# Designed miniproteins, single chains, continued (3), part 67

Each design is a single chain, and the fold is of that chain. pLDDT is the mean over its residues in the fold that is shown.

## One batch from the design tools (miniprotein)

Design m10320
Fold by ESMFold2-Fast:
Structure m10320 (fold): chain A 100 residues (1-100)
Amino acid sequence: SLVDRLRDVLDGLLARMRASTDPAEVLRLVEQAGVAVLLALQQATSEEEIREIRRLAEEFAAEVRALAGTMPPEAQAQLEALLDRIEALAEETARRLLEE
């Protein structure tokens, strides 16, 4: 249910991003997605849930990057920097939780 809840949240945020004409709103929605991913990782109780959350985050980031091509160059740069930051934090969080 944790993975399914995260999927629903990310799908909803992505739909809102696709409907938005405001780059600032898109950036805020990506920040919300990042928070949701990090909270889901912290709530994960198994290595498999952590991997599934990471996969959902990577799929979401790929779709957001595809959408970025329709935005002004300055907004694209801000979005790419934000996605890189979120991906780095998620990787560090997952690595810390999965320390072997």
Scores: mean pLDDT 84

Design m10321
Fold by ESMFold2-Fast:
Structure m10321 (fold): chain A 72 residues (1-72)
Amino acid sequence: AAASVARFVREEAERMARKAGLEDRAEEIAETGVRAALQALDAGHSAAEAVRVAGEAAKETIERYLKEREEE
């Protein structure tokens, strides 16, 4: 279960990063999502809840990087 969730989250986060123009940050965004999902599973949340939490973490990370890029 954890491995399947991690793979799905990684693929989805990489897709989101690419759509946002952050392909160079795709791995970091994916890692953030995977960490959030695994932490949720470790805390006793369901796979569906872990995926939701991971998606929110990935989106927030993307928004932060887009803001950072505008300041560079």
Scores: mean pLDDT 80

Design m10322
Fold by ESMFold2-Fast:
Structure m10322 (fold): chain A 79 residues (1-79)
Amino acid sequence: SATERREAAAVEAIKWVNEHKDEIIARVQSKLPVPVDEDVLYSAAIAAAYRLLEAGEPFDLDKVVDEAVKIVQDILAGG
C-alpha cells in the first residue's frame, strides 16, 4: 500500500541520515547565511532524504544536502 511504502521510505531516510549525520549537518549549515539549530538541520535532512526516496530518485550526500538547504531556506522565509 501507499502507507507501507511511505513508512519504509521514512525508516530508510532516518537510517541513512543517521549514518551521515555530522557530514550532512556541517554541509547544510555551510550553505546557509545564518546559524540554524542542529535539530532543524537534522529534521530538514530527514525530510530531504524522504522526498528523494519517495520520488524514486537516486540520492547521495550532495542531493540530500541541496534539498535540505532548500527546506531550511523555506522555514527561514516563514513557511
Scores: mean pLDDT 83

Design m10323
Fold by ESMFold2-Fast:
Structure m10323 (fold): chain A 111 residues (1-111)
Amino acid sequence: SLTDLLNQIKQLNQQIIDTAKQGKKDNLSSKELYKKIKPLIDQQSELLNEALDLETDKAKRRLLALIDATNSLTYVTLLLMAKTNSDGKDVADKVIKNEQLQLQTLDQLLS
């Protein structure tokens, strides 16, 4: 169901947050964070595409589109920061903040 997909996306958001927090604690480089977080963002993108195909409510589709856009921006930011050898803590903090914003939007969709 759509609700099951939204709950799976929410679980992935939490996994990404937890992975970024652990990576920050372990002092991982931006490149190491990229390698660990990228597969989770890719999986999240796949589930978001499935949710967008199933959602028919216009207001909820707009919220899903905002999550998808934020996910894409997180991916591009992570990639660029890894390529420019940015500080791993800065990468982790940006990922955590973006994923927390997505969780807030997902809670609105599940209401």
Scores: mean pLDDT 86

Design m10324
Fold by ESMFold2-Fast:
Structure m10324 (fold): chain A 78 residues (1-78)
Amino acid sequence: EEKQKEVEKLRQKLLEAIENGDLETAKSYLEQLKSLFQVADENTRKLINDALSDAYRKAQELGHNEMVQFIEKLKNEL
């Protein structure tokens, strides 16, 4: 499915941006995932939630506290 492939690409880019400490780029990818969630089917929404959970865990492991808070807020807005 086209949207599922887009989510997978965004997930990979998001995790890379967090790993590199590029938090503004990571926020951009998070906003893109949020936009996709609004028009996504149930299966694609599950993939987006999984991507956000992976990003949250990675941000916590790296000590990016502002990013952790941003992801938590974004998940609550879905």
Scores: mean pLDDT 85

Design m10325
Fold by ESMFold2-Fast:
Structure m10325 (fold): chain A 68 residues (1-68)
Amino acid sequence: SMIEELKKKAYERIKKVYEEAKKNNWSQDELNQQINKVLSELQEEYPEVPSEVISQIVADAYQKVKAE
């Protein structure tokens, strides 16, 4: 489904961002800027999906990646 594809993309992109943040010792502000960039890109790629749903999917992906 479109939502499962969106969840997979969010997880993969947020995981990459988080790994880069740890490797390069990014500040929380820098990490937040990159997460917001991922959110904006996904909103453009999935205009049919409500922004609130995409935002929640990105937030869930971030919490999952942080817990690993």
Scores: mean pLDDT 86

Design m10326
Fold by ESMFold2-Fast:
Structure m10326 (fold): chain A 80 residues (1-80)
Amino acid sequence: SPEAIEELRARVVELIRKADSPERDRLIAIVDALAAALKAGHLTLDQMVAGIEIALREALPPDEAEKLIEEIKKLAEELR
């Protein structure tokens, strides 16, 4: 549902804000774009999660990226 996608977007953005990365604004923009594409039916949930994973791995140290990716995957499973 659009409401569930918006809740996922908001919770993922909150996790990124707490990470306090210099890439924060870029990461938030990527999440917003992927969520909009998912709402429009242009992406699957799995493709949205994969896009976020790629962005996090490029922007954050490996250990921090892995921790955030696992938290985001747990949030995404709430939509299934």
Scores: mean pLDDT 83

Design m10327
Fold by ESMFold2-Fast:
Structure m10327 (fold): chain A 94 residues (1-94)
Amino acid sequence: SQKAIDYIQEKYGIKNKEVAAHIAQLLEGEVSDLEKFTVARLLYEYGSSDSEARKLLAPYKDLIEDPLKRDELLADPKVKSFLDELAEEVNSLN
């Protein structure tokens, strides 16, 4: 939805509307581990350096850049809680 896209752009400082729309779509409904990993990567790559997502994910940049380390990234409780909370917020806007 446009509300979810606008929320993601504003909250994380994402300038590319197509990226924000893709993140919103990945977080819609039941979110798979692959979708969660992709969201983390997109938030890290396209998010503002001052955003909460960039600050939270910065210690995990090596895990985010390697698809083979997906399970390791998502096993971290802080990363998991962040992505679960974001998915809940996005679904509340749809």
Scores: mean pLDDT 85

Design m10328
Fold by ESMFold2-Fast:
Structure m10328 (fold): chain A 55 residues (1-55)
Amino acid sequence: SASARAAYEAQRRALVDQVRELQAQLDAGKISLEEWVAGVQAIARQMAELDRQLA
């Protein structure tokens, strides 16, 4: 449905923004590579859950 698609797109954008923030923190030396990997993996799991809700 259109409402489910809009909710998905909004949540996906928020997750993409979180990935960009983690990248910025890594580039600034504020987090380790291990912390960045863990953060990206957590966001990937959230995206997988969104995809599962739409299946």
Scores: mean pLDDT 84

Design m10329
Fold by ESMFold2-Fast:
Structure m10329 (fold): chain A 75 residues (1-75)
Amino acid sequence: MEAELERLEEEIRRLAAELEAKGLGEQAHEIIGSIQAEAARQIAAAPDDEALHREIALRAAQEARRRLAELLAAA
């Protein structure tokens, strides 16, 4: 899980950089920020559930990657 999350984070960083180069950096950061804020709310609702925190983080990273890839494909 940790290795997969780290790989997704690297891919998100790469996609955000490509979007920034196309003038879509603000939109990319807005997408990332909204997903991170939602994940933080879910984690705050269950502070003692480490397994759930990891699952929330993984799902958030997967969603961010997907949405950034879709934005880049439409650019």
Scores: mean pLDDT 84

Design m10330
Fold by ESMFold2-Fast:
Order: C-alpha cells, then structure tokens, then sequence
Structure m10330 (fold): chain A 92 residues (1-92)
C-alpha cells in the first residue's frame, strides 16, 4: 500500500542520517516530496491516460484509465524506494 512504501522510504532516510550520510538523506527526502506531488497529480488526472492511449490507437475505459493512474503513482513511489536502497548500499 502507498503509506507502507512511504514509511519504508522514511525509515531509509532515518538510517542514512544515523550513518552520517546527511546529504544522501536530504536528496532522498526531496525526491520523496516530489514523487508524492507527481503521484497525486496522476491520480487527479486519469483522463490523461485516455488521451495518450488514443494517440496510440487504443481506447481505454474510465476504469482502465484510473487503474493505470494508480499503477503509475505506485511505480513512482517504488522508484524512490529503490533509489533509497541503492543509497544505503553505497554508504554501508
């Protein structure tokens, strides 16, 4: 779930700070804030997926467009989590 991914990102930020990697922690915090903003924008505008699919000759239902927006939002947050894990591996 979205909140569990955000909690894991926050745990990584805290661990980076404990390891003295303050710059990496700050970068990950900013990336998290930006990702949340982008995810919220995607969830507010699922019709954009309909418009993009139509340009490719594919017709999406409102339900399919919403599901794509939810998936895209989740993938963006997972991307931040992966960046955090890579930062931890580099510092450890």
Amino acid sequence: MKQKILEQIEEIIEELRELGAEEEAEKLEKLKEEAVRVAEELLANPERFKEQAAKMGVELSDEQARALAETAALLILIGVLIEGELALRKVK
Scores: mean pLDDT 83

Design m10331
Fold by ESMFold2-Fast:
Structure m10331 (fold): chain A 90 residues (1-90)
Amino acid sequence: ETEEELKKRLDALSEIGEVARTLLAEAQARLAADPSLDPGEVVREFEGRLREEAKRIRDEKYPGLFTEKELEAVVADATREVVDRLRRFL
């Protein structure tokens, strides 16, 4: 049903967003503790971890809800926001 599907999609995006926020906070804490870290490497690690967690959330809790292309768009958008935010704090 379209309404239930929309609600599940929003719930999944909320969970992915919480993971992204947690990973961003961890990245910011690491950079604050060691300012010699390469922000590009930290961003790459963030993107990889978020991609894996987003796929896990989809496959375990919301099977069939997102295509690979749709998940990659979500990861790319979150990574772009993280790049902007880390640049402002560095």
Scores: mean pLDDT 81

Design m10332
Fold by ESMFold2-Fast:
Structure m10332 (fold): chain A 100 residues (1-100)
Amino acid sequence: SEIEELAKKGLAEIEELLKNKASSDEILKLLSKLHQEILDLAEEKNIPYSEAYEILIEFYEKVLELVKKYRPDDKDLIEQIESAIEVLKEKKKELEEKEK
């Protein structure tokens, strides 16, 4: 899947930023860009939004694991990503109800 390849490539880019001690702002900016690119590609491919949000949730959870691995003491960054995951989960639930 092109979306899964995009997510995998994006995850590698996030990991490189973490290894190179990039700022939390740079990481969040890239994360926002990848989020938009995943949604745009899903729309282009006519993938249901509920499925696109499932891919986003998995992507953000993998990003969270990388942040915990490379910056376990960055509580602010961890909390921001965890909060984003909860928002995405809520949005997915709302979209699933509309698609029934």
Scores: mean pLDDT 85

Design m10333
Fold by ESMFold2-Fast:
Structure m10333 (fold): chain A 97 residues (1-97)
Amino acid sequence: MMEEYIEKLREIKKKLEELVEKKDESLLPEIIELGEEALEIAEKLLEEKLYSDEAVELLGEISELLEKAYEIFKNEELRKLAIRIGELEALLRMQHT
């Protein structure tokens, strides 16, 4: 289960990097969908009390990519996703440490 979440987060990060670099507003729905998938994984990790340094690091990187997307597209949904994922990353670190 943890390995599946890590693999999915790696895929999300890679796709977000590619899509954000294109700076194409038509890709905004796909960027938001990827952010929503990362948020769902973060929520599941918190609910199931699962921790991995790699998973938390990937969530932080995804949050930063969504923040960059917000700077490009100025879409408030991207900022909300970035903040929420960052909050869950912090909670995961606090509960483990």
Scores: mean pLDDT 86

Design m10334
Fold by ESMFold2-Fast:
Structure m10334 (fold): chain A 71 residues (1-71)
Amino acid sequence: SSEPTAEEKAAAREAALELLREMEEAFKAGASKEKLVALEVAAMLLAALAEDKELYAEIKARGDAMLAELE
C-alpha cells in the first residue's frame, strides 16, 4: 500500500487547515452551498491523508454547522 510519509502527512495537515480557513472565509463572503461542500470535502480528505482524526472531526463539525446556516 502507498502509505503517506511523515512529510506528506505534515503537508496534508497544513493544507487541511488552510482549506478550513478558506471555507470559513468563503462562508463569511456568502459563497454557495456547492462551494462550501467542495471545500469541506477537500479539507476532510486532506485531514484523513494526514491521519489526524481530531482535525477531521473538527472540519466536519464546523463545515456541517456552516452548511446548516444556509438551509
Scores: mean pLDDT 85

Design m10335
Fold by ESMFold2-Fast:
Structure m10335 (fold): chain A 61 residues (1-61)
Amino acid sequence: MATPRQLERAIEMIETQPLVNAIEYTEFLASQDPRLQPAVEALRAGDRERAIAIIREVIAS
């Protein structure tokens, strides 16, 4: 499963980086933690806020 540090980094990348970079990193994490797959789909749809909300929920779990 993805670590809290990796999940926080994903949020930072979604907030600060081009969408392509955020998708690549989040997809890499989703390969290790399927709970992140909806966040990848949100990013592919251009919905950064939804992706961040999903990742924060995973951190809280």
Scores: mean pLDDT 86

Design m10336
Fold by ESMFold2-Fast:
Structure m10336 (fold): chain A 55 residues (1-55)
Amino acid sequence: DEAGLERARARGDAHLPTIKAVNKYFKENPETDPVKMSREMVEEMMEKARKEEEE
């Protein structure tokens, strides 16, 4: 639900760095299937990317 994502962004400017890191990851790895990845692995990936990016 893209409308829900848009509202999440507007409400969570604090999530902006995380969203940017996640979008960047998916742009570099468009073949990544989120359904095949565990939610915990995705969360770890976001956390790690967030710390490394730290923009």
Scores: mean pLDDT 59

Design m10337
Fold by ESMFold2-Fast:
Structure m10337 (fold): chain A 96 residues (1-96)
Amino acid sequence: SGYAAGLKASVDRDWKLAEELWQKAEEAYKNKDKDPVGAAKTYREAAEVFERLAAGYRQLAAVDPENKDIYDQRAAESERLAEEFRKKAQELEKSV
C-alpha cells in the first residue's frame, strides 16, 4: 500500500540519519575528556533517532507480515542501541 511505501521511505531516511549520528557520537566520545557535555548531547540525539527507527520498524512489521521477523529484529536492535546510547550519555553527564 501507499502507506507502507511511505513508512518504508521514512525508515530508510531515519536509518541514514542514525548512521551519521552514530558515527558523530563515536567521534565525540573519543574527545569526551575535553567535552563530556557535547559527547552526551550527541549520544542523546543518536538515541532519539534509534527510538524513532524502532517505532518505524514495529509499524512496518504490523503492515508487512511477510517481512515481520526481519522488521521485529531490526526494531529490537534499534531499541538496544538507543538504550546503550542513553546510558553512555547519562554516564558522561555524571562525570561533569
Scores: mean pLDDT 87

Design m10338
Fold by ESMFold2-Fast:
Structure m10338 (fold): chain A 76 residues (1-76)
Amino acid sequence: MHHTLHVLEAGDPELAGEQIRAAILSLAPGDEVDVTVIALVPLSEEGREVIRRAAEEAGRESGVTVTVTVVEVPGA
């Protein structure tokens, strides 16, 4: 089954990563999910890595195909 997840990131990439992980771990093996991370503040290199790693690890654990897109809101 195909799922879509939207996550708001407002300066806590670890929390965003935890939310993504929890959502992916609730899905069935063979499912697909498109994760869109809406970054309300500029995301650091470390923050991007935390989010990417959380999604990849959760996908591997659950057998779920995960696609992650980070959208930074321009012109705050």
Scores: mean pLDDT 80

Design m10339
Fold by ESMFold2-Fast:
Structure m10339 (fold): chain A 91 residues (1-91)
Amino acid sequence: SMEELRERLLREVEEIARGKPEEVKNALLNLAREVMSLAEEAKLSEEDIERLARRLLERLRELMKITDREEFKRAAAELARELTEEIERLA
C-alpha cells in the first residue's frame, strides 16, 4: 500500500539522518514527504513510486556527505527539482 511504502521510506530517511542536526533531519524528511506527495498526485504506479523511493534514498546518502550548509541547501534543492522532473516524465 502507499501508506506502508511512505512509512518505510520515512523510517529509512530517519536512519540515514541518524546523528545529524535536527535541521538536516527535518530537511530530508520534508523532501521525502514532498516527493511522495507529488508522485501520489501524479498517480504513479506503486512500482514506479518504489523505484523513485529507492533512488531518493541513494541520493540522500550522497547529500549526507556534504559538510557545507549552503552547498547542502543547493544540492537538496537540485535533487528536489530532478525528482519532480522525473515524476512529470513518468506521469
Scores: mean pLDDT 84

Design m10340
Fold by ESMFold2-Fast:
Structure m10340 (fold): chain A 80 residues (1-80)
Amino acid sequence: DIEKARKMLELLKETFKKLESQLSPTQRKALQNSIDLADSAIKKGDFESALRFLEAGIQVIKSVDPKAGAELEKEIKELL
């Protein structure tokens, strides 16, 4: 469901903003790329691709802050 993917993307973007000062330039680019690709997939109605890119973004967050990444993953699972 595209509406669920849209809510997941919003959660990912909020977490990105909270952690932005803690991210290296490479991590920021990787996370921004995941967000941009997920947004593009949502606009195309491609739920499968949207979930894949959202998962990639969660993995970047986990690599920076495992606790924040695990919390985001739980919130996203609650939307499924």
Scores: mean pLDDT 83

Design m10341
Fold by ESMFold2-Fast:
Structure m10341 (fold): chain A 55 residues (1-55)
Amino acid sequence: EPPKDLGTGEDDVVDPETGKVVSKLYWDALVAEVLSRHPDAVINSVTEAVRLLAS
């Protein structure tokens, strides 16, 4: 399979900071987990979500 730098469709989310592509399911699960810990958090990237979960 090629590197898939551009993603494969609407199920993909691109992190604007790193350019990393993640699945929509992964993104939704990540957002839900962050919001369970930080209900007022604004999540604009995968990197921010991961950082919030790691804290």
Scores: mean pLDDT 67

Design m10342
Fold by ESMFold2-Fast:
Structure m10342 (fold): chain A 101 residues (1-101)
Amino acid sequence: SVVAETRARLDELLEELRRALEEGKLTPELLEEFRERVVELLREAAARGASPAELRAVMQDTLARLLELLENSTASLEQKRGLLAMAEELGARGHAIVRAA
């Protein structure tokens, strides 16, 4: 399943992000890389025939997990602000991909 493969890759990216956040290694560059990789995965899934409903579900699950990381993290306020800003940009770009699919 395209959706199952996409979710597995997203799980790996989210775990990498969680680890970076815990280690105090969350940089603007890492946040940008994460955002671009998630956007690329959504575009690839759409190109491979994932439906708008499936893409929306994947996007909503990803955003919910990012918010959970933010809520449960002991990271600095600056790192949390960076993560929140990235999540907001990702939501906007992800929504555009879902609407175009």
Scores: mean pLDDT 86

Design m10343
Fold by ESMFold2-Fast:
Structure m10343 (fold): chain A 89 residues (1-89)
Amino acid sequence: SKRELILKGLERTFETYELDEKSKERVVEILSKVENLTEEQIKEIDELLVRGENLDKKVAEKLNIPLEVLLELDTIIGIEELERGVSKF
């Protein structure tokens, strides 16, 4: 299922940013908007987020994922970082 693909593919991201179950569910909902979501797309997103890289327009173009979806995901991760004293700024 898309849910299992997302949850397994982003395990490193979830651990890195210490996402709770509610935040993980929000991530699943956002990425479930991507039609024909692949394991490769999820792995690339996971690697970028673990490295602290932004999900920007270039990433959206490379992965063929709508920019709006990636920006919404990046916003959730950014909120978690700020709440834990880990700043992107």
Scores: mean pLDDT 79

Design m10344
Fold by ESMFold2-Fast:
Structure m10344 (fold): chain A 104 residues (1-104)
Amino acid sequence: MSEEQKERLKKLREKAEKLENEEVKEAALRALELIEKEENEEVQEAALEALELALELKNEELALEIIKAVVELLENREKLSDEQLLSALEGLVERAKFYKETVD
């Protein structure tokens, strides 16, 4: 993990700990734990970006949808190839961007 990614993880953890919605907070902290354990830098980057974007969403239901999907993908890491996981995470990044621009 790069120094930049370590700093991003620290800032996201601090942001997650301050969340008022307990379900979003628990999902975000779980996602951060799984991201910290990821060894593929591209997968880690995509997951970090998806989580960062999700936590910027004002709609808590949409934020939770993205974060839970990140958690599910990373918890099933051993069942997925790096390419499948990266593609799915990049899809979540695009969905979070869409939500932020159009629905949030």
Scores: mean pLDDT 85

Design m10345
Fold by ESMFold2-Fast:
Order: sequence, then structure tokens, then C-alpha cells
Structure m10345 (fold): chain A 70 residues (1-70)
Amino acid sequence: SEVEKLREQLRTLEEDIERLLNSSYPKEVKREALERGLGLLDELEKVAPPELHPEIERLKKRIEEELKKL
């Protein structure tokens, strides 16, 4: 139940990132939003069960890669 809610939260965050990256927002706005996403994932990783850590790490890595492209 809690794990399923966290997975849905991660899915929503990933979808929000996709929409952001495909938007016409300035690079600075995208960078700020992606950096906030990393902060949220860092906090989530501290309390998430071990089975979710690989999913969190994959999304963190993706955000870091997208930040380098901006």
C-alpha cells in the first residue's frame, strides 16, 4: 500500500519532468525545477524501502543527465 503510493508518486514526478523538458520554458526555469526534483528524490530515498532505491536512483541519474544537457 505505502510502496504502491510511493511508486505512483515517482511515476507522477517522472511524467512532470517529461512535460517540463518538452515545454517552452526558459532553461533557467527548467534547471531550477530539475534541481528541486533531485532534492525531493534525495529526501524520498532516506525514508523509502530498499526495493524502491533502484527506481529512485534511475530517476536521479536521468535528472542529472538532463541538467548537463541544459
Scores: mean pLDDT 85

Design m10346
Fold by ESMFold2-Fast:
Structure m10346 (fold): chain A 84 residues (1-84)
Amino acid sequence: SEKLKKAVELLEKAKEAMAAGDKEEAARLAVQAMVLVAESHGIVPSEEAVQEAIDRLTAELNKMPTEEAVKGLELLKEYVEKLL
């Protein structure tokens, strides 16, 4: 539950970073949140997998409108909150 609460906080910060145009920071925070969700289920991603996910998400966020990305992060945050 503590990891899931921290994941929600990280997704809120990711949404703020995305709204501010900091797409790399938004991707980093969102991936860190998903790592905490995975760890709450006993899954520990490798550092290589985490960095690859950050790089891929940063590239995808650069291709989409900011408003759509912020909506996606909000929906993901609401989903994680329901797991609490």
Scores: mean pLDDT 87

Design m10347
Fold by ESMFold2-Fast:
Formats: C-alpha cells, structure tokens, sequence
Structure m10347 (fold): chain A 87 residues (1-87)
C-alpha cells in the first residue's frame, strides 16, 4: 500500500507541477502586459506550488489506496480538460 501511494503521489505532483508551469507562463504574460513585477509573481507562485504539494502529500497519506486512485483519476480528467481549454 505505501509503495502504491508513493507512486500515486509522484503522478499527482507531476500533474500539479505541469499545471503550475502553464498557469505561471500565462500569469507572467499578463504581468508583462500590465507592467507588473514578474519576479514578485514568480516568488508568489512558487510559494503556492510548495504549499499545494504539501497539502496533497497530507491528503494522500490520510486517504486509503482506493480513495487515492479515485483522486488521481479525477485530477487527470480535470487536467486534460484544463489543457484542452488552454490550447
């Protein structure tokens, strides 16, 4: 169970990082258009990403294996829908 949860956590973190990268890219583009400090936005986004990863780690630890599998499937579906919307 622990090894399976660790694999699910790794996949969730990979998806979260990919989403964060897409969001950061879009945020920096908008920041440049608005004349805002891109470095400040990067620092804030990095903090949010780290906090999100820690919360996801806690969730994976607290949920059972079946709940973790359902969470991963749902996150994958939401992410694919989100990528399609951004394309």
Amino acid sequence: EKEEKEKILKELIEIIKEVADLLLSKALEKAEEAGLDKAEIEEKMEKILKETIEEVKKLVEELDLEENKKLLERVKKEFEAYKAKLA
Scores: mean pLDDT 79

Design m10348
Fold by ESMFold2-Fast:
Structure m10348 (fold): chain A 84 residues (1-84)
Amino acid sequence: LNGVVAEAPDPSGASRKIGILVNRATDLKVGDRVRVKNLSTGEEVEGTVRHVVDLGNGKVLLGIELDSYSPAFKKGNQVTVRVA
């Protein structure tokens, strides 16, 4: 899946959750393991899908909890999300 970072991880490190907006329907479900690649940096981090929110009009917001804190993920960054 191609997406855009809508919510960056909390800079305090209190939450490793990242929000990714995808412009298509997805078969990803809560509990799925994923790999998130930041296309701006080339960094890839694994995580777990915690939220799948259908926003309507073919847009989905994915809430992913990253296995490790990554400050390289910034709002507006292009990403890919793949099943791990």
Scores: mean pLDDT 75

Design m10349
Fold by ESMFold2-Fast:
Structure m10349 (fold): chain A 93 residues (1-93)
Amino acid sequence: AEEEMKELLKKIALEAGLSEEDAEKIAEESVKVAKELIENGAHPEEVARKAIATAIKKAKEINPDEEIIDKLQELLGENFDKLVELAEKLKKE
């Protein structure tokens, strides 16, 4: 589940136009936040929402390209349900 969430977030970042190195950094930070929230008893929907917010924040810090950030936001929103499912799986592990 952790590896699946990281892979999905990395794929989304790559599709938005981010480099492989930057996509890896974004995915790692988002998964770290997701794990911390799950350890604190957060609901899967909150975990997914916060993972998305963390990915966008990290992307803005490493790449100021507005077009790339807008595409990232769109793709993360489209994958919200999948991120919720992965957060539910991660919470059970």
Scores: mean pLDDT 84

Design m10350
Fold by ESMFold2-Fast:
Structure m10350 (fold): chain A 87 residues (1-87)
Amino acid sequence: DVDAELEEMKANALKKYPEKKELIEELAETRRELARLYAEDPSVTPRMIELAKRALELEFEILKPDMTEEEAKHAREVMEKLLKELE
């Protein structure tokens, strides 16, 4: 049950990062849309790539406050590399 898993993820993330409510809600909706598209056709589509990129950006913004400067720099570099590969 994707909706139940996403609601659990959202609840856990909101408990840990209550100040990131808007980003967490957008991440949950982005993941829900990705799961919906994948259920309809498991082939990778341009729309799925856009949603995957957005999910990565949102995850980084949510986790950023708990990262050291070195970890944040590394995460940003990894994210930029992954986003470039999805182009």
Scores: mean pLDDT 74

Design m10351
Fold by ESMFold2-Fast:
Structure m10351 (fold): chain A 91 residues (1-91)
Amino acid sequence: MTTHTLEVEVFHPGGKVPKEVWAGATTASGQKATVRIGPEEKATQTVNGVTLTVEVKIEKLPDGYRTKVKVTAQTGDEAVELTVLVEWEDE
């Protein structure tokens, strides 16, 4: 079993806040797992032998927000493509 981790930080200038995060994992064999999650949440989904864990943290800055997304995929011993999409809205 192999663990793959992707950490993404997104800066939101004043007036924008994170609404939703979509995270996906696709294995070299074509198996897919996806998770949609809100801010300050953590979720785990297991689909087709892929376990995808997504955690979203928000840091308040003086002039905006920083969204930190941690995606962890556990698969067999194969390569994985990890993707993250952050959706935001007006504050």
Scores: mean pLDDT 78

Design m10352
Fold by ESMFold2-Fast:
Structure m10352 (fold): chain A 74 residues (1-74)
Amino acid sequence: MPSVAELVRAAARVLSDYYRGRLSPEEALARLEEILAQLRAVEATQTLSPEQRRRLDLARGALVALREELRAQL
């Protein structure tokens, strides 16, 4: 199971790579859905500190926003 810090970093990388044109919309969607699944698993199985919860919520929010953007244009 990846750590909260690893998932936050992965989310930031997907966002950065997509907006810099390094990922296609389809590739970005596939990668963010994988990260969202891992974030849900961490929330379901781990007791998180308030700081970890806040960081996870921010990462999830950013990925959900990108997912809706990609779904609207695909």
Scores: mean pLDDT 82

Design m10353
Fold by ESMFold2-Fast:
Structure m10353 (fold): chain A 78 residues (1-78)
Amino acid sequence: KKLEEANKLAKEAVDLANRGIQAARRYDPERAEEVGRELRFLATKAATAASINLDEGKKLLEEVRRRTQELEARAAAA
């Protein structure tokens, strides 16, 4: 059942990163590719960490969520 939790966290991290990338393209198209790579790397790190230590994976997922929410807020304000 721990594998199911890790897989769910990995999917959430990827979904959040994709939403952040879409927001970045609207807010800052010149940096969208760079921001996208950073978000995808962070999401991958969260997924990998979750497979080893679920608590560390959750911390990294919260970092992905925070960055995505900030990008979405900036895109909405622009």
Scores: mean pLDDT 82

Design m10354
Fold by ESMFold2-Fast:
Structure m10354 (fold): chain A 81 residues (1-81)
Amino acid sequence: AEARRRVARHEVDELLKELAPDAGETVSLSVVEKALKKMGFSEEEIKEVLEVLRKNSSSDTTVPRELAVEVLTEAVLKKTG
């Protein structure tokens, strides 16, 4: 169980690094949307994930990288199992 989450988290983190290597401690919501599209999420699923991120961030355009990794990891786990 934990090993599966760790693998998904690693894949998400690497994808975000590829799409936004200069993002630092925050990542833009547009990068998150691009990552979700690349991972095969539907527009409806993307909208739900972005809404969760917006509710947990003080910005409408960027989110903490760690928050993005956690939320995307949970989305991947729900989609694949």
Scores: mean pLDDT 78

